# Designed miniproteins, single chains, continued (3), part 28

Each design is a single chain, and the fold is of that chain. pLDDT is the mean over its residues in the fold that is shown.

## One batch from the design tools (miniprotein)

Design m9004
Fold by ESMFold2-Fast:
Parts: sequence; structure tokens; C-alpha cells
Structure m9004 (fold): chain A 61 residues (1-61)
Amino acid sequence: TEKEQEEALKKFFEKLIELGYMSKEEAKELYEKIKNRNVSDEELEKLDELLAKYVEQLPPA
């Protein structure tokens, strides 16, 4: 559901903040932009890089 996607997105940003890859303020701004579909191509590239770093921190499957 959309709510599950929102929760997953929040968890993602919380982990990035915990790892020091972004500030709470920056995470809040990106989250609002994603919700409003106002994300730029540059911000999407940044999110892809951060997603790769996030995946590296997940336990091996």
C-alpha cells in the first residue's frame, strides 16, 4: 500500500541519517519533494547513490 511505501521511505531516510550520509533537515526536504513528486534529476541521482550505500548496510540475505 501507499502507507507501507511511505513507512519504507521514512525508514530509509532514518538509516541514512543514522549513518551520517545526510542531515535530518536534508532528509525532511527530500521526503517532502518525493511526496509531491517534485524531485529533480540531480536529487534522483543522489537518492540512487544513497540507496546503494543503504543496501551495503543491510545484513546479507
Scores: mean pLDDT 75

Design m9005
Fold by ESMFold2-Fast:
Structure m9005 (fold): chain A 63 residues (1-63)
Amino acid sequence: LSEEIQQEVDYAMALIHRGIAKLLASKGKVEEAIEWLREAAEKFKEVNPEAAEELLKAAEELE
């Protein structure tokens, strides 16, 4: 798989994680949503830093 396509896939996965976190927050599980986003960001940090930054930004917005 090309690096460019892999970056797009990783970014899409980050958006999915963001969606899951927003659903958790909407159910009052804000702390779980933040933890979920930070865990996902750690996994993406070395593979796709841009995706990781998006996840960390989403976590900050929920705090």
Scores: mean pLDDT 76

Design m9006
Fold by ESMFold2-Fast:
Structure m9006 (fold): chain A 76 residues (1-76)
Amino acid sequence: SAEEYYKEGVRLYKQGKYEEAIEKYQKAIELDPDFALAYANLSLVLARMGKTKEAVEYLKKALELDPDVVLGAEYT
């Protein structure tokens, strides 16, 4: 499910496996295009990798979907 891919992405991000985390967040978005948290966390990982332009684009999408989404909020 989208939630399972999202949780796997969070796990990989915490391990510093940024590229793998991105792949999992992208799969979560493919299954649920309105998954604001997946966009927010994808933005966070991209920012950590220095991909600032892409990070800003995904952050804007996250806030458009849910104005109350919190960047860097990690759910277990």
Scores: mean pLDDT 81

Design m9007
Fold by ESMFold2-Fast:
Structure m9007 (fold): chain A 63 residues (1-63)
Amino acid sequence: MEYIKKAEELFKEKKYNEALNVLVEGLEKDPENEELREAFRKFLEKLGIPELYERVEKYLKLK
């Protein structure tokens, strides 16, 4: 998955906001993509802000 690879690369470079933005862009285009949802959730857990997932889920209307 292109979005996940790009986000992982940015995360390794300490560009956390850019990595999250890439994952959010992917989820906006394919909100049912479990792989993207899982990657986004794990990234938020690594950053210590897992609660942000619920806010983004509501914004993107993920079900």
Scores: mean pLDDT 73

Design m9008
Fold by ESMFold2-Fast:
Structure m9008 (fold): chain A 69 residues (1-69)
Amino acid sequence: MEELKENVRRMMRDAAEGLTRIAEWVQKNYGGGDPEEMGKKVRENMESGAESVLKKILEKKRELAERAA
């Protein structure tokens, strides 16, 4: 359980970092706004998504374990 949670968190962190880089590039070339603010929002959205997915995975595994008992 903790291993899966840590792996998902790591994967989402890597994805958020990549998306932050893309968002900063887009903001720099197509907008006059603050690229760091855009990167921050992308990171927050990715973290929120990761927690939602993890919760659903854990819930499904719990149901399967109850059925196996």
Scores: mean pLDDT 67

Design m9010
Fold by ESMFold2-Fast:
Structure m9010 (fold): chain A 79 residues (1-79)
Amino acid sequence: SERAEELLRKAEETLQKGKNYLSQGKYDEALKYFKEALELAERAGVLAHIDGDTELLNRARQLEKEAQEGIKKAEEKMK
């Protein structure tokens, strides 16, 4: 669906913001954006699943994985 694609794009943009803050050593900001990207990707995945769009679902799952990895990296740097 167009709604799922829009949420996926927002997740991608938010993930990139998280990566940018991580590269700057701004770990609190990075964590915030990675968590937001995860929520957006999860919502996109739910809509893609309802629509039977396996390609969008796979893309959403990939963004969820990348956001989760970003969360782990930011949390490790804050320890």
Scores: mean pLDDT 88

Design m9011
Fold by ESMFold2-Fast:
Structure m9011 (fold): chain A 69 residues (1-69)
Amino acid sequence: TEAEELYKKAKEYVKEAARALNAGDYESAIEYAKKAMEYAKKAKELGHPDADEALSSAKMVLKVAEKKQ
């Protein structure tokens, strides 16, 4: 489904954001986290049951990365 495709994109970007954050690349972490949030929000709008988890993870990475500057 479209919701599942968007959810998979969100999960991929959450993983990339977390990798960038752990590597100290805060600029890339912010960029990937924002992309993850966009896809997770769309998946949630289409009713994906796990979208809130992906959205929460993306928001957490974004908040942490923004504070590291």
Scores: mean pLDDT 87

Design m9012
Fold by ESMFold2-Fast:
Structure m9012 (fold): chain A 92 residues (1-92)
Amino acid sequence: MRVPVRATLTLRAASEADFERLAEVARAHAAEWRRAPGVVSAEVEVDRAARTVTLTGEFEDEETLGRALAALAERLAAAGVDAVGDVEVRPA
C-alpha cells in the first residue's frame, strides 16, 4: 500500500538568462518524469513576468517524489542554474 502525494515546487531565477535555462530544464524534467513509473502527473507552468517556474506533480508515494526532486536538483546543478525554490507537499 502507498500514500499518494501531490507536490508543488516554485522556483524563481536570479536573472533572465537563468530563467530561460530554468524553464527549459523544468520542461524537460516534467516531460521525462511524466513517463516514469509511480508518477501520476507532472506539469510545468512558466510565468515570465514573475520569472517563476511552477512544477506540480502527483506521485504514488513520497519515495517517488523524493527521486523526482533529486533528479531535478541534479539537472539544475548540471545546467548551472541559480534558482531559489520552495516545496509544498500534500496528500493526494
Scores: mean pLDDT 80

Design m9013
Fold by ESMFold2-Fast:
Structure m9013 (fold): chain A 64 residues (1-64)
Amino acid sequence: SAAAEAAAREGAAASAAAAKQGDDVKMNTLGREGSRRAEEIGGEEGGELGGRQAVKGYIDGKDA
């Protein structure tokens, strides 16, 4: 779904930001988490808003 694709894109963006800061471990972790969240959202439309917000919060929280 579009929501799953957006979650994967945000996870990739977080991974890229972590790589830019030299955090290879966080980069890989964020990328994998984003992919898993995208799959979960794609399987459950009811969780789209929660999933998107969680990914966004994960990006913001990890950069803080």
Scores: mean pLDDT 58

Design m9014
Fold by ESMFold2-Fast:
Structure m9014 (fold): chain A 59 residues (1-59)
Amino acid sequence: DSEYYIKLGDEYEKKGDLGKAVAYYLKAGTPEGIRRAQQILDKHPDERDKILKEAKKIL
């Protein structure tokens, strides 16, 4: 359920777990999920590789 994954992404983003937030936004498989994941990466350019590595661990 894409809506469920967006809610999980929102919850992890609020907790500061950006890797899990990105992973769940991407699991949603929707344009909104991709957009939210991209926003996190764009706001944290110095941590992009770290965030993606953590996201891949969950994906």
Scores: mean pLDDT 85

Design m9015
Fold by ESMFold2-Fast:
Structure m9015 (fold): chain A 61 residues (1-61)
Amino acid sequence: MKERERQKAVAYSAGSVWRAAGTGERIVELARGGSEERAEELERRFREEGERLERELLERI
C-alpha cells in the first residue's frame, strides 16, 4: 500500500471514530435536554467536526 493511501485510510478511520464519540455526547444531551431537535443539531455538529478532522488529516499527506 502506498504511504499516501495508508494515510488516507487513517484519516477516514479517525473521522469515523470522532463521529462515534459524538453519538455518546448526543445520548448525554438527550438525558439532560430531552429534545430531539437539540440532539439532531448536536449530531450534525459532530458530523461536521469529524469531516473537518478527516479533511485536515488528508491535506497533511
Scores: mean pLDDT 62

Design m9016
Fold by ESMFold2-Fast:
Structure m9016 (fold): chain A 56 residues (1-56)
Amino acid sequence: SSADEKLRQNVVDAARILKEKLGKEVALAMVERELENLPDEELRQELLEDARKVLE
């Protein structure tokens, strides 16, 4: 779970940086594309929700 916590934090941090540099629409698209590579569907949905909260 510590690995999942680090991944979650990295996704949130990446979303914030991408939003500031490229805007929320591009940031969301990039995060969604990256998370498609994650085989855990439940974790993918949680990370996407965390990213969306940062991007709104």
Scores: mean pLDDT 81

Design m9017
Fold by ESMFold2-Fast:
Structure m9017 (fold): chain A 83 residues (1-83)
Amino acid sequence: SESYIEKALELLEKALERAREQGDEETAELIEKAIEALKKKDLDSAIEYAEKALRRALEQGDEETAELVRAAITYLLKAKQLQ
């Protein structure tokens, strides 16, 4: 669903802004890769990069970025089911 992809993109963009503000360049790069995959309509790669970003945010103790990425993954999985 386009609406689920739009929701995921919005959440990933917010997570990217937070990661950049926190100076976490590695999490930011993973989120950027997820966004680029999503723009190419590669949902599998977008989910994989988002899951890597979630893991790193959790390891760094950034619960707010982790929550945004987790919500985005939920919408990406819903979008994949409706393909």
Scores: mean pLDDT 87

Design m9018
Fold by ESMFold2-Fast:
Structure m9018 (fold): chain A 62 residues (1-62)
Amino acid sequence: MPVGVYQAVGDVKKVSPDMLELEKGELVEVLGAVPGALVRVQSLKTGEVGLVPEFALEPVEA
């Protein structure tokens, strides 16, 4: 997954301490890929950094 701004395709629940909880449509900056089909993101709403499943995000802009 390339870096850039993505949005949550649905609600994302925090299942581990390293994960980020997102609401559907919440915007995030993708910082990089992590093994296990996870990506490290920063919430544009809260500024919090965490991991989310790659499949839970869709690109919004380049």
Scores: mean pLDDT 76

Design m9019
Fold by ESMFold2-Fast:
Parts: sequence; C-alpha cells; structure tokens
Structure m9019 (fold): chain A 96 residues (1-96)
Amino acid sequence: MTEEERQEIAELERKIVSLKDKNEFDELVYKLMKERLGLSKEEYDAILKGEKFLTPEQLEELARLLPFFAIRYAVLKVIAKEKNISLEEALKLPFS
C-alpha cells in the first residue's frame, strides 16, 4: 500500500466516523466511488444493471477501494446487530 493510498483511506475513515446511520454511510460510499471512478449517476446505475462495463483503470481503482469499504461496512453492520447498538455507535469501536 502506498503512502497516498494510506492517507486517502485515513481521510475516508474520519468521514465514516462522523456518519449518523446506514443511509449516510451508503451515500458516502456511493459518492466516493462515483468521484473516484469519474462516473455520472446514469453511468453508475448502468454499470450496476450490467448495461455498461468499467474501464480497466476504473476496475483497478474499484478493486483498490471497494474491498476496504465492503469489509469495514460488513464488520460494522455485524457489530451493531450483535451489540444491539446504532451504526454510529459501532463506528466508534476499534477493530478487535
């Protein structure tokens, strides 16, 4: 992992910690993926439907970011459910 990638992830993590609920988290992920991949809303929706494919460069960027966000979201969702707390409260817990 490069220093630039590490700093980008740290900035995104700080934004995630400030979120109030799942919907805000989902919107943040959508916005960041859209901005990083350079996609319009129409293009993003078309890709999700399988009507358009990402370029190799966009796939590399997605492969770099998506696993981190997917894993973090999945872990936080499980913790929130298990402890019967909000997603925001789960965001304040360390990964253990």
Scores: mean pLDDT 60

Design m9020
Fold by ESMFold2-Fast:
Structure m9020 (fold): chain A 74 residues (1-74)
Amino acid sequence: MSIEEKIERLYEELVRLADELEASGRLTPAQRDVIAMALRAAEWALEEKTPEALRIVEDFVETLRQLLADIRAA
């Protein structure tokens, strides 16, 4: 799998996580800003297609997964 293909898959996962978070109805304004940042970072990464860009998207996926876990645990 290429770096581009990895970023594309992570972008799809970020969109899915963002949809699940929004569907929760429990997002704070600060949490909505984090989601917006994650999606913008993934769009930027799709243009750059570098290992650095891939790592940034991976970190945002982890951040949104943790945020979803925190909401489910509250």
Scores: mean pLDDT 84

Design m9021
Fold by ESMFold2-Fast:
Structure m9021 (fold): chain A 63 residues (1-63)
Amino acid sequence: MEQELRDQASLLVQQGAEAAAQGDYARAAQLYDEAADLFEKAGEPKSTTDTLRKLSEQAREKA
């Protein structure tokens, strides 16, 4: 279960980075937030989830 959550979260991070690279910051923000939520459920360190939430916030500022 935790590994499946981590795998899904990693995919969302990749998709978020791709969206940001294409200028779709609204989608990037959504994907980073979803990834942070899944990593939190998987028991990832707060540093990981905090980094993703900062990326989401930066993307929202550009959207």
Scores: mean pLDDT 82

Design m9023
Fold by ESMFold2-Fast:
Structure m9023 (fold): chain A 60 residues (1-60)
Amino acid sequence: APQLAVATAPVPKLSEDELALREGERVLILEELPDGRWLVRSLATGEEGLVPASAVEVVA
């Protein structure tokens, strides 16, 4: 099952593959990449993109 995570700070979109997040925005982790980025889906917008794993905290 996809895991829930929350953005701990604002995340900028720096490339077309990335997703901008607001602080406190909730996302579903869809895939963990070996380069330290995660593919996530925003619960607020439904948009998908890559974010640094360090920018989000898993709600567990």
Scores: mean pLDDT 81

Design m9024
Fold by ESMFold2-Fast:
Structure m9024 (fold): chain A 81 residues (1-81)
Amino acid sequence: MKEDEEFLEKIENAKSNEEAVKILQEYFGLPVTGKTDAETKAAIGELLGHPSVVDLLDTDGDGTLNKEELVRLARIYIQTH
């Protein structure tokens, strides 16, 4: 977690939801697809150590993670480190 501040700045300044997903995928070493598929969500939830964190991904009730949801995940991950 040596690049936590850089990661946060990149994801907060992402210009689209897809760009934010790609930044997150690169940071966690996941396949960079730009899509929040079930595998990406499961891997993120597992890395954060709590399945309940995945509930935050559905804040807007849409089928895809938006940038704000990804920023929240990034902050939680860094704060719980």
Scores: mean pLDDT 65

Design m9025
Fold by ESMFold2-Fast:
Structure m9025 (fold): chain A 88 residues (1-88)
Amino acid sequence: KARELLEKARKALEEGKYEEAARLAEEAIRLAEKDPALKAEGAAVLAAAYEKLGEHIKAVGAEMLALASGLEGGVTEQTQALLNELKA
């Protein structure tokens, strides 16, 4: 469920549908409350979507959530790599 929403969020981001990508990523993060690794991935997608929308403060907040959740889930390096990939 949360994973499916993340796949849709990534596709929306690739298609330039940044508002839709942010909405789907936020929904995935809510469903992944007890899954820190999935929450980290969702927050990374959300950060990229906010950056594309010019919402720089929200993007920084989402990036911090991604890194904190990645640390909790033991996926810090993978989360940092995803953040860098999605910002390209």
Scores: mean pLDDT 84

Design m9026
Fold by ESMFold2-Fast:
Structure m9026 (fold): chain A 76 residues (1-76)
Amino acid sequence: AAVLAAAGLTPTQVAILLALAAGPLTVAEIAAALGLSQATVAAALAALEAKGLVEQVGPDVYALTAAGQALLAAAA
């Protein structure tokens, strides 16, 4: 929690990182899992990609980078 807060992540961005910890997901799958709009998820994913924490691995499919995995491990 403290590590994620220190990284300047929003609760939505943290929830997306946790969802992606289980494996690559589409924008639609993340939106359905979190009860959010696809537009909200896409905006949060763009911010996370800018931070180097997620990457696009296919059409609308996103996965954690090594940095994203390390951040979640440090937060545990």
Scores: mean pLDDT 78

Design m9027
Fold by ESMFold2-Fast:
Structure m9027 (fold): chain A 72 residues (1-72)
Amino acid sequence: MVTEEEKKIVLEFEKEVRKLLQEYLDGKISEEEFEKRLEELIEKTADKLGIKGSLEEKEIKLLQMSAEVLKS
């Protein structure tokens, strides 16, 4: 079960991802820049949550936490 603190961090991550996706769709950033910024957001958020491992492991864990937040 995610804590209220972790939930806030996850919701902020989702908000930042949506903003980044909108900038990409609006043509403000390239696909390469979008991918790079998304990786930076994943790493930054994982660090705040104490998640360690590869970028792929961090992404999977964040997706699991997002699913848990949505169920709550």
Scores: mean pLDDT 81

Design m9028
Fold by ESMFold2-Fast:
Structure m9028 (fold): chain A 80 residues (1-80)
Amino acid sequence: MKKELREKILRLIGEILRLIGEILDLEKKLKELEEELKSAEGEEKEKLEKEIEEIKKKIKELEEELKKKMEELKELEKKL
């Protein structure tokens, strides 16, 4: 029983690390787009603002998934 629980915990840690990596990559891209936005004008500015909002939405979705996985990890640790 405890061995299967440990395997579930290790898998969940792997998923958490993957989500953190994806969030960090998107945050880096967001910073690059925000810098481009400072020099953009007209239609290019509107396009960048839309892309920035889409990335912010994706980050929020990944942060919610990460929160749920971390809560699952905490509950599994209580069973050890």
Scores: mean pLDDT 83

Design m9030
Fold by ESMFold2-Fast:
Structure m9030 (fold): chain A 96 residues (1-96)
Amino acid sequence: AEELLRKGFLALIHGDYERAIELFEEAARLGEGELKADALYLLGEAYLKMGDYERALRAYEEAVALDPTPRRLLALARAAEAAGDAALAAAARAAA
């Protein structure tokens, strides 16, 4: 799973969002706990870069449910605002 996260991150920083999504989805499927949360967080980042706010929101919600870190909560808040969910955005910021 770590190797898939590394490859996905390289795809993400090079703007290859479709490839990044494939790699992060596989990493999330194979990983558990913190590693799965990292994969879902990065999957959310990739969807956010593509403007797919609904899928980004779902990925961040799942990442936060597994491992609620300030970074993941703030990412959830950003995706919630982009999707038009002001209440979820406020709650996620307050929890961070």
Scores: mean pLDDT 81

Design m9031
Fold by ESMFold2-Fast:
Structure m9031 (fold): chain A 66 residues (1-66)
Amino acid sequence: DALERAVELAREAGELAAKRLEEDLGLEVTYSARAVGDDTVELELRAGDIVQRSTVSAADLLAAFA
């Protein structure tokens, strides 16, 4: 399923990026990705007091990793 694959790829890439950012900043960084609807993925990054949320289509995520 394209949506499920997009969430998995976003989670893996985001967790790697969060880990690198945590090492660079010396503070806790967390990342999550989840499906919100049939073709949309919500991304959330937390770094200290900063919370960033964005929504992207599954198709755009899959294209970014192709």
Scores: mean pLDDT 78

Design m9032
Fold by ESMFold2-Fast:
Structure m9032 (fold): chain A 89 residues (1-89)
Amino acid sequence: SLEEIKKQLERREKLDREIVAGVAYLTAAVLRQILKNNKLTPEQKKKLEEIISRMEELADRMRAGEITVDEAVAELKKLVDEANKILEE
């Protein structure tokens, strides 16, 4: 679940940029798989696509050294929370 991914991020906050970027890309990939669910409304799909784009941009910024690990983890947790909220609608 996305909640388990969030808990995984909390345990791994001390890991380097590559691991956090990898988790962000993996989370985006999971959300892209969820987008294939025909039970989601068009509005939910649009909101999730925006979150996916932000996660991929976050991962790219991590690789570029433009953001700290702590900032990236905090932002990724917020994006996971937003995705969960959309999916619970």
Scores: mean pLDDT 82

Design m9033
Fold by ESMFold2-Fast:
Structure m9033 (fold): chain A 60 residues (1-60)
Amino acid sequence: MKGIYRAVKDVDTSAPGFLSLKKGELVEVLREVDSDNVLARSLATGEEGVVGKSVLERIE
């Protein structure tokens, strides 16, 4: 699941280790964490965190 993905909706979280995203924000998926979650890095901010696969759409 490595590659560039786009957030399909806003994700607002204060949980440590999780990534907040705005709809349309681009992320690089670094690895899978489990069947439903990935570790991703925001291309806008450089922040890394866990995000649900369901909120990501592959573009590259």
Scores: mean pLDDT 80

Design m9034
Fold by ESMFold2-Fast:
Structure m9034 (fold): chain A 50 residues (1-50)
Amino acid sequence: SSMERRRQQLREELQRKHAELREAQRRGASPEVIKELAQQIAKTGQQLNS
């Protein structure tokens, strides 16, 4: 269904964003970059829970 496809897309987006956050933290990215990635994760997570 369209809802299942959308949820799969959101799960994949969350997985990518978590990987990006972990990579940024490992590489010592700026606090601004870390904050932006965390906000994107929170937003996508909210969409998945809706």
Scores: mean pLDDT 83

Design m9035
Fold by ESMFold2-Fast:
Structure m9035 (fold): chain A 68 residues (1-68)
Amino acid sequence: SEGDKILEELEKFREELRERLAKETDPERKAFLEQAILTVEGIIDRLRAGELSVDQARLAFDQIRADV
């Protein structure tokens, strides 16, 4: 389903951000990556809870991806 596809994409992106955070040495970039991870986790949680539509989750994902 479309919801399963975006959930997989969000989970993969969260893993990529966590790997970047583990290797980051700059404090400002660490803080940014930590906030980005929290934002992605919020989208995942709300999508799983049925609080976001697939379209709303895609829009939120596109917004955070543009900032990273």
Scores: mean pLDDT 88

Design m9036
Fold by ESMFold2-Fast:
Structure m9036 (fold): chain A 61 residues (1-61)
Amino acid sequence: STLEKVNEKLLETVSTLSKEEQQAFIKELERLKELARKLGNDELAAELDKLIEEVKKLLEE
């Protein structure tokens, strides 16, 4: 799907960043997730949570 392709490209881009930059990106995604939940967009919050998990995996590599 288009969203899956965007997430793959985003992860490739994020993998080129420093670990500090990857950690900062996770922090921003967590803020967006909180905002999505506050606005009642549970679907977006779930997608952001998945992206956070994928970026965290990059930090462990």
Scores: mean pLDDT 80

Design m9037
Fold by ESMFold2-Fast:
Structure m9037 (fold): chain A 60 residues (1-60)
Amino acid sequence: SDIELVEEAYKAYLAGDYEKARELAAKLNPKAQKLVLEAIAEKDEAKARKLFQEALKEAA
């Protein structure tokens, strides 16, 4: 499911595996994908976390 993909992308992001996070994002619907890709590019971890939370809402 898209929710599981966002959760796995966030887990990869926390592990520093940005390549895996991008691969998982590519399988998401366009709105959730945009939010996850923005989160991965974000240097502020708090802002990145908020973007992942928004992606979860778009994946549901």
Scores: mean pLDDT 84

Design m9038
Fold by ESMFold2-Fast:
Structure m9038 (fold): chain A 73 residues (1-73)
Amino acid sequence: MKEQMKKEAERLIKEAERVADELAGSDPETAAQVRKLIEEAKKLLEEGNYFDAIVVATLALMLAAMRRRELER
């Protein structure tokens, strides 16, 4: 489980980084908030707290997804 959780956390962090980059052009404020959450997730990943890293990275993705959907309307 530890190996799988680490890979999942890394995957979610990379996905969040990609979405933050997409938001940077249209909403730099939200992109900055997403990047702050990504930094927190990376710190948790380095500390071996994979579960919390997954949670924080998921929150970053949800924030980005909600805002992106709002901007596309």
Scores: mean pLDDT 81

Design m9039
Fold by ESMFold2-Fast:
Structure m9039 (fold): chain A 70 residues (1-70)
Amino acid sequence: EVEKLLKEIERLDKETRERGEAILAQGRAQAAADPANAQAILEQARAEVGRLTAEGSERAGKLYEEAKKL
């Protein structure tokens, strides 16, 4: 059971990082297509990555606390 929770934490961390990278890549592509609004587009992408990372970290923390009870 502990091993399953630790693997779930690892999976969440990996998925969060991969999605964050995809969001930033998409933001850069949009910024390149619209240079006049590039800064706002990149700031939006970074904000979305920050939200995603915070959500993933909170979920991982809950799983870690459950693992500690075992």
Scores: mean pLDDT 80

Design m9040
Fold by ESMFold2-Fast:
Structure m9040 (fold): chain A 87 residues (1-87)
Amino acid sequence: MTVEEAREVREQLEKEAEELIEEFKKKNAPEEALELVEEAARLAREAGELLVKAVETGSEELLEKARELLGRALELLKKAYELVEKA
């Protein structure tokens, strides 16, 4: 992965995070689901920033942290969707 590719991934994660928050607001999602998607969006943005730094510095530790944050974001997003489907 190049630095340019990592920046593209970061920009995509930020855009998708904003779109998800707006989608949940538009659907009048339960407050708990909105809180989960906002936290997932925050973690996804942090993961994108860490991914860029990992590629720039060659840091495997930062790459692993980025993967862990993305994993947590996906788990929170799954819970948010489950709450919307049950409501």
Scores: mean pLDDT 82

Design m9041
Fold by ESMFold2-Fast:
Structure m9041 (fold): chain A 67 residues (1-67)
Amino acid sequence: LAEELIKEGEKLIEIGKKSSSEGLIELGERLREIGKLGYEDEEKAREEYERLKEELERLAEEGRRIS
């Protein structure tokens, strides 16, 4: 879990850099932090990720709407 979250965060950061999207970069950084938390406290990281996962979809949608 922890490593997977860090990987996912890094992917978002890369996409954000290519798209010049600060929102995506910030989101990716958040995921990496949750992943790191998973190494220390798996239960908290899992709970944080579950909540963020729902917001992830909404933020991605919002990102597409920004003009």
Scores: mean pLDDT 73

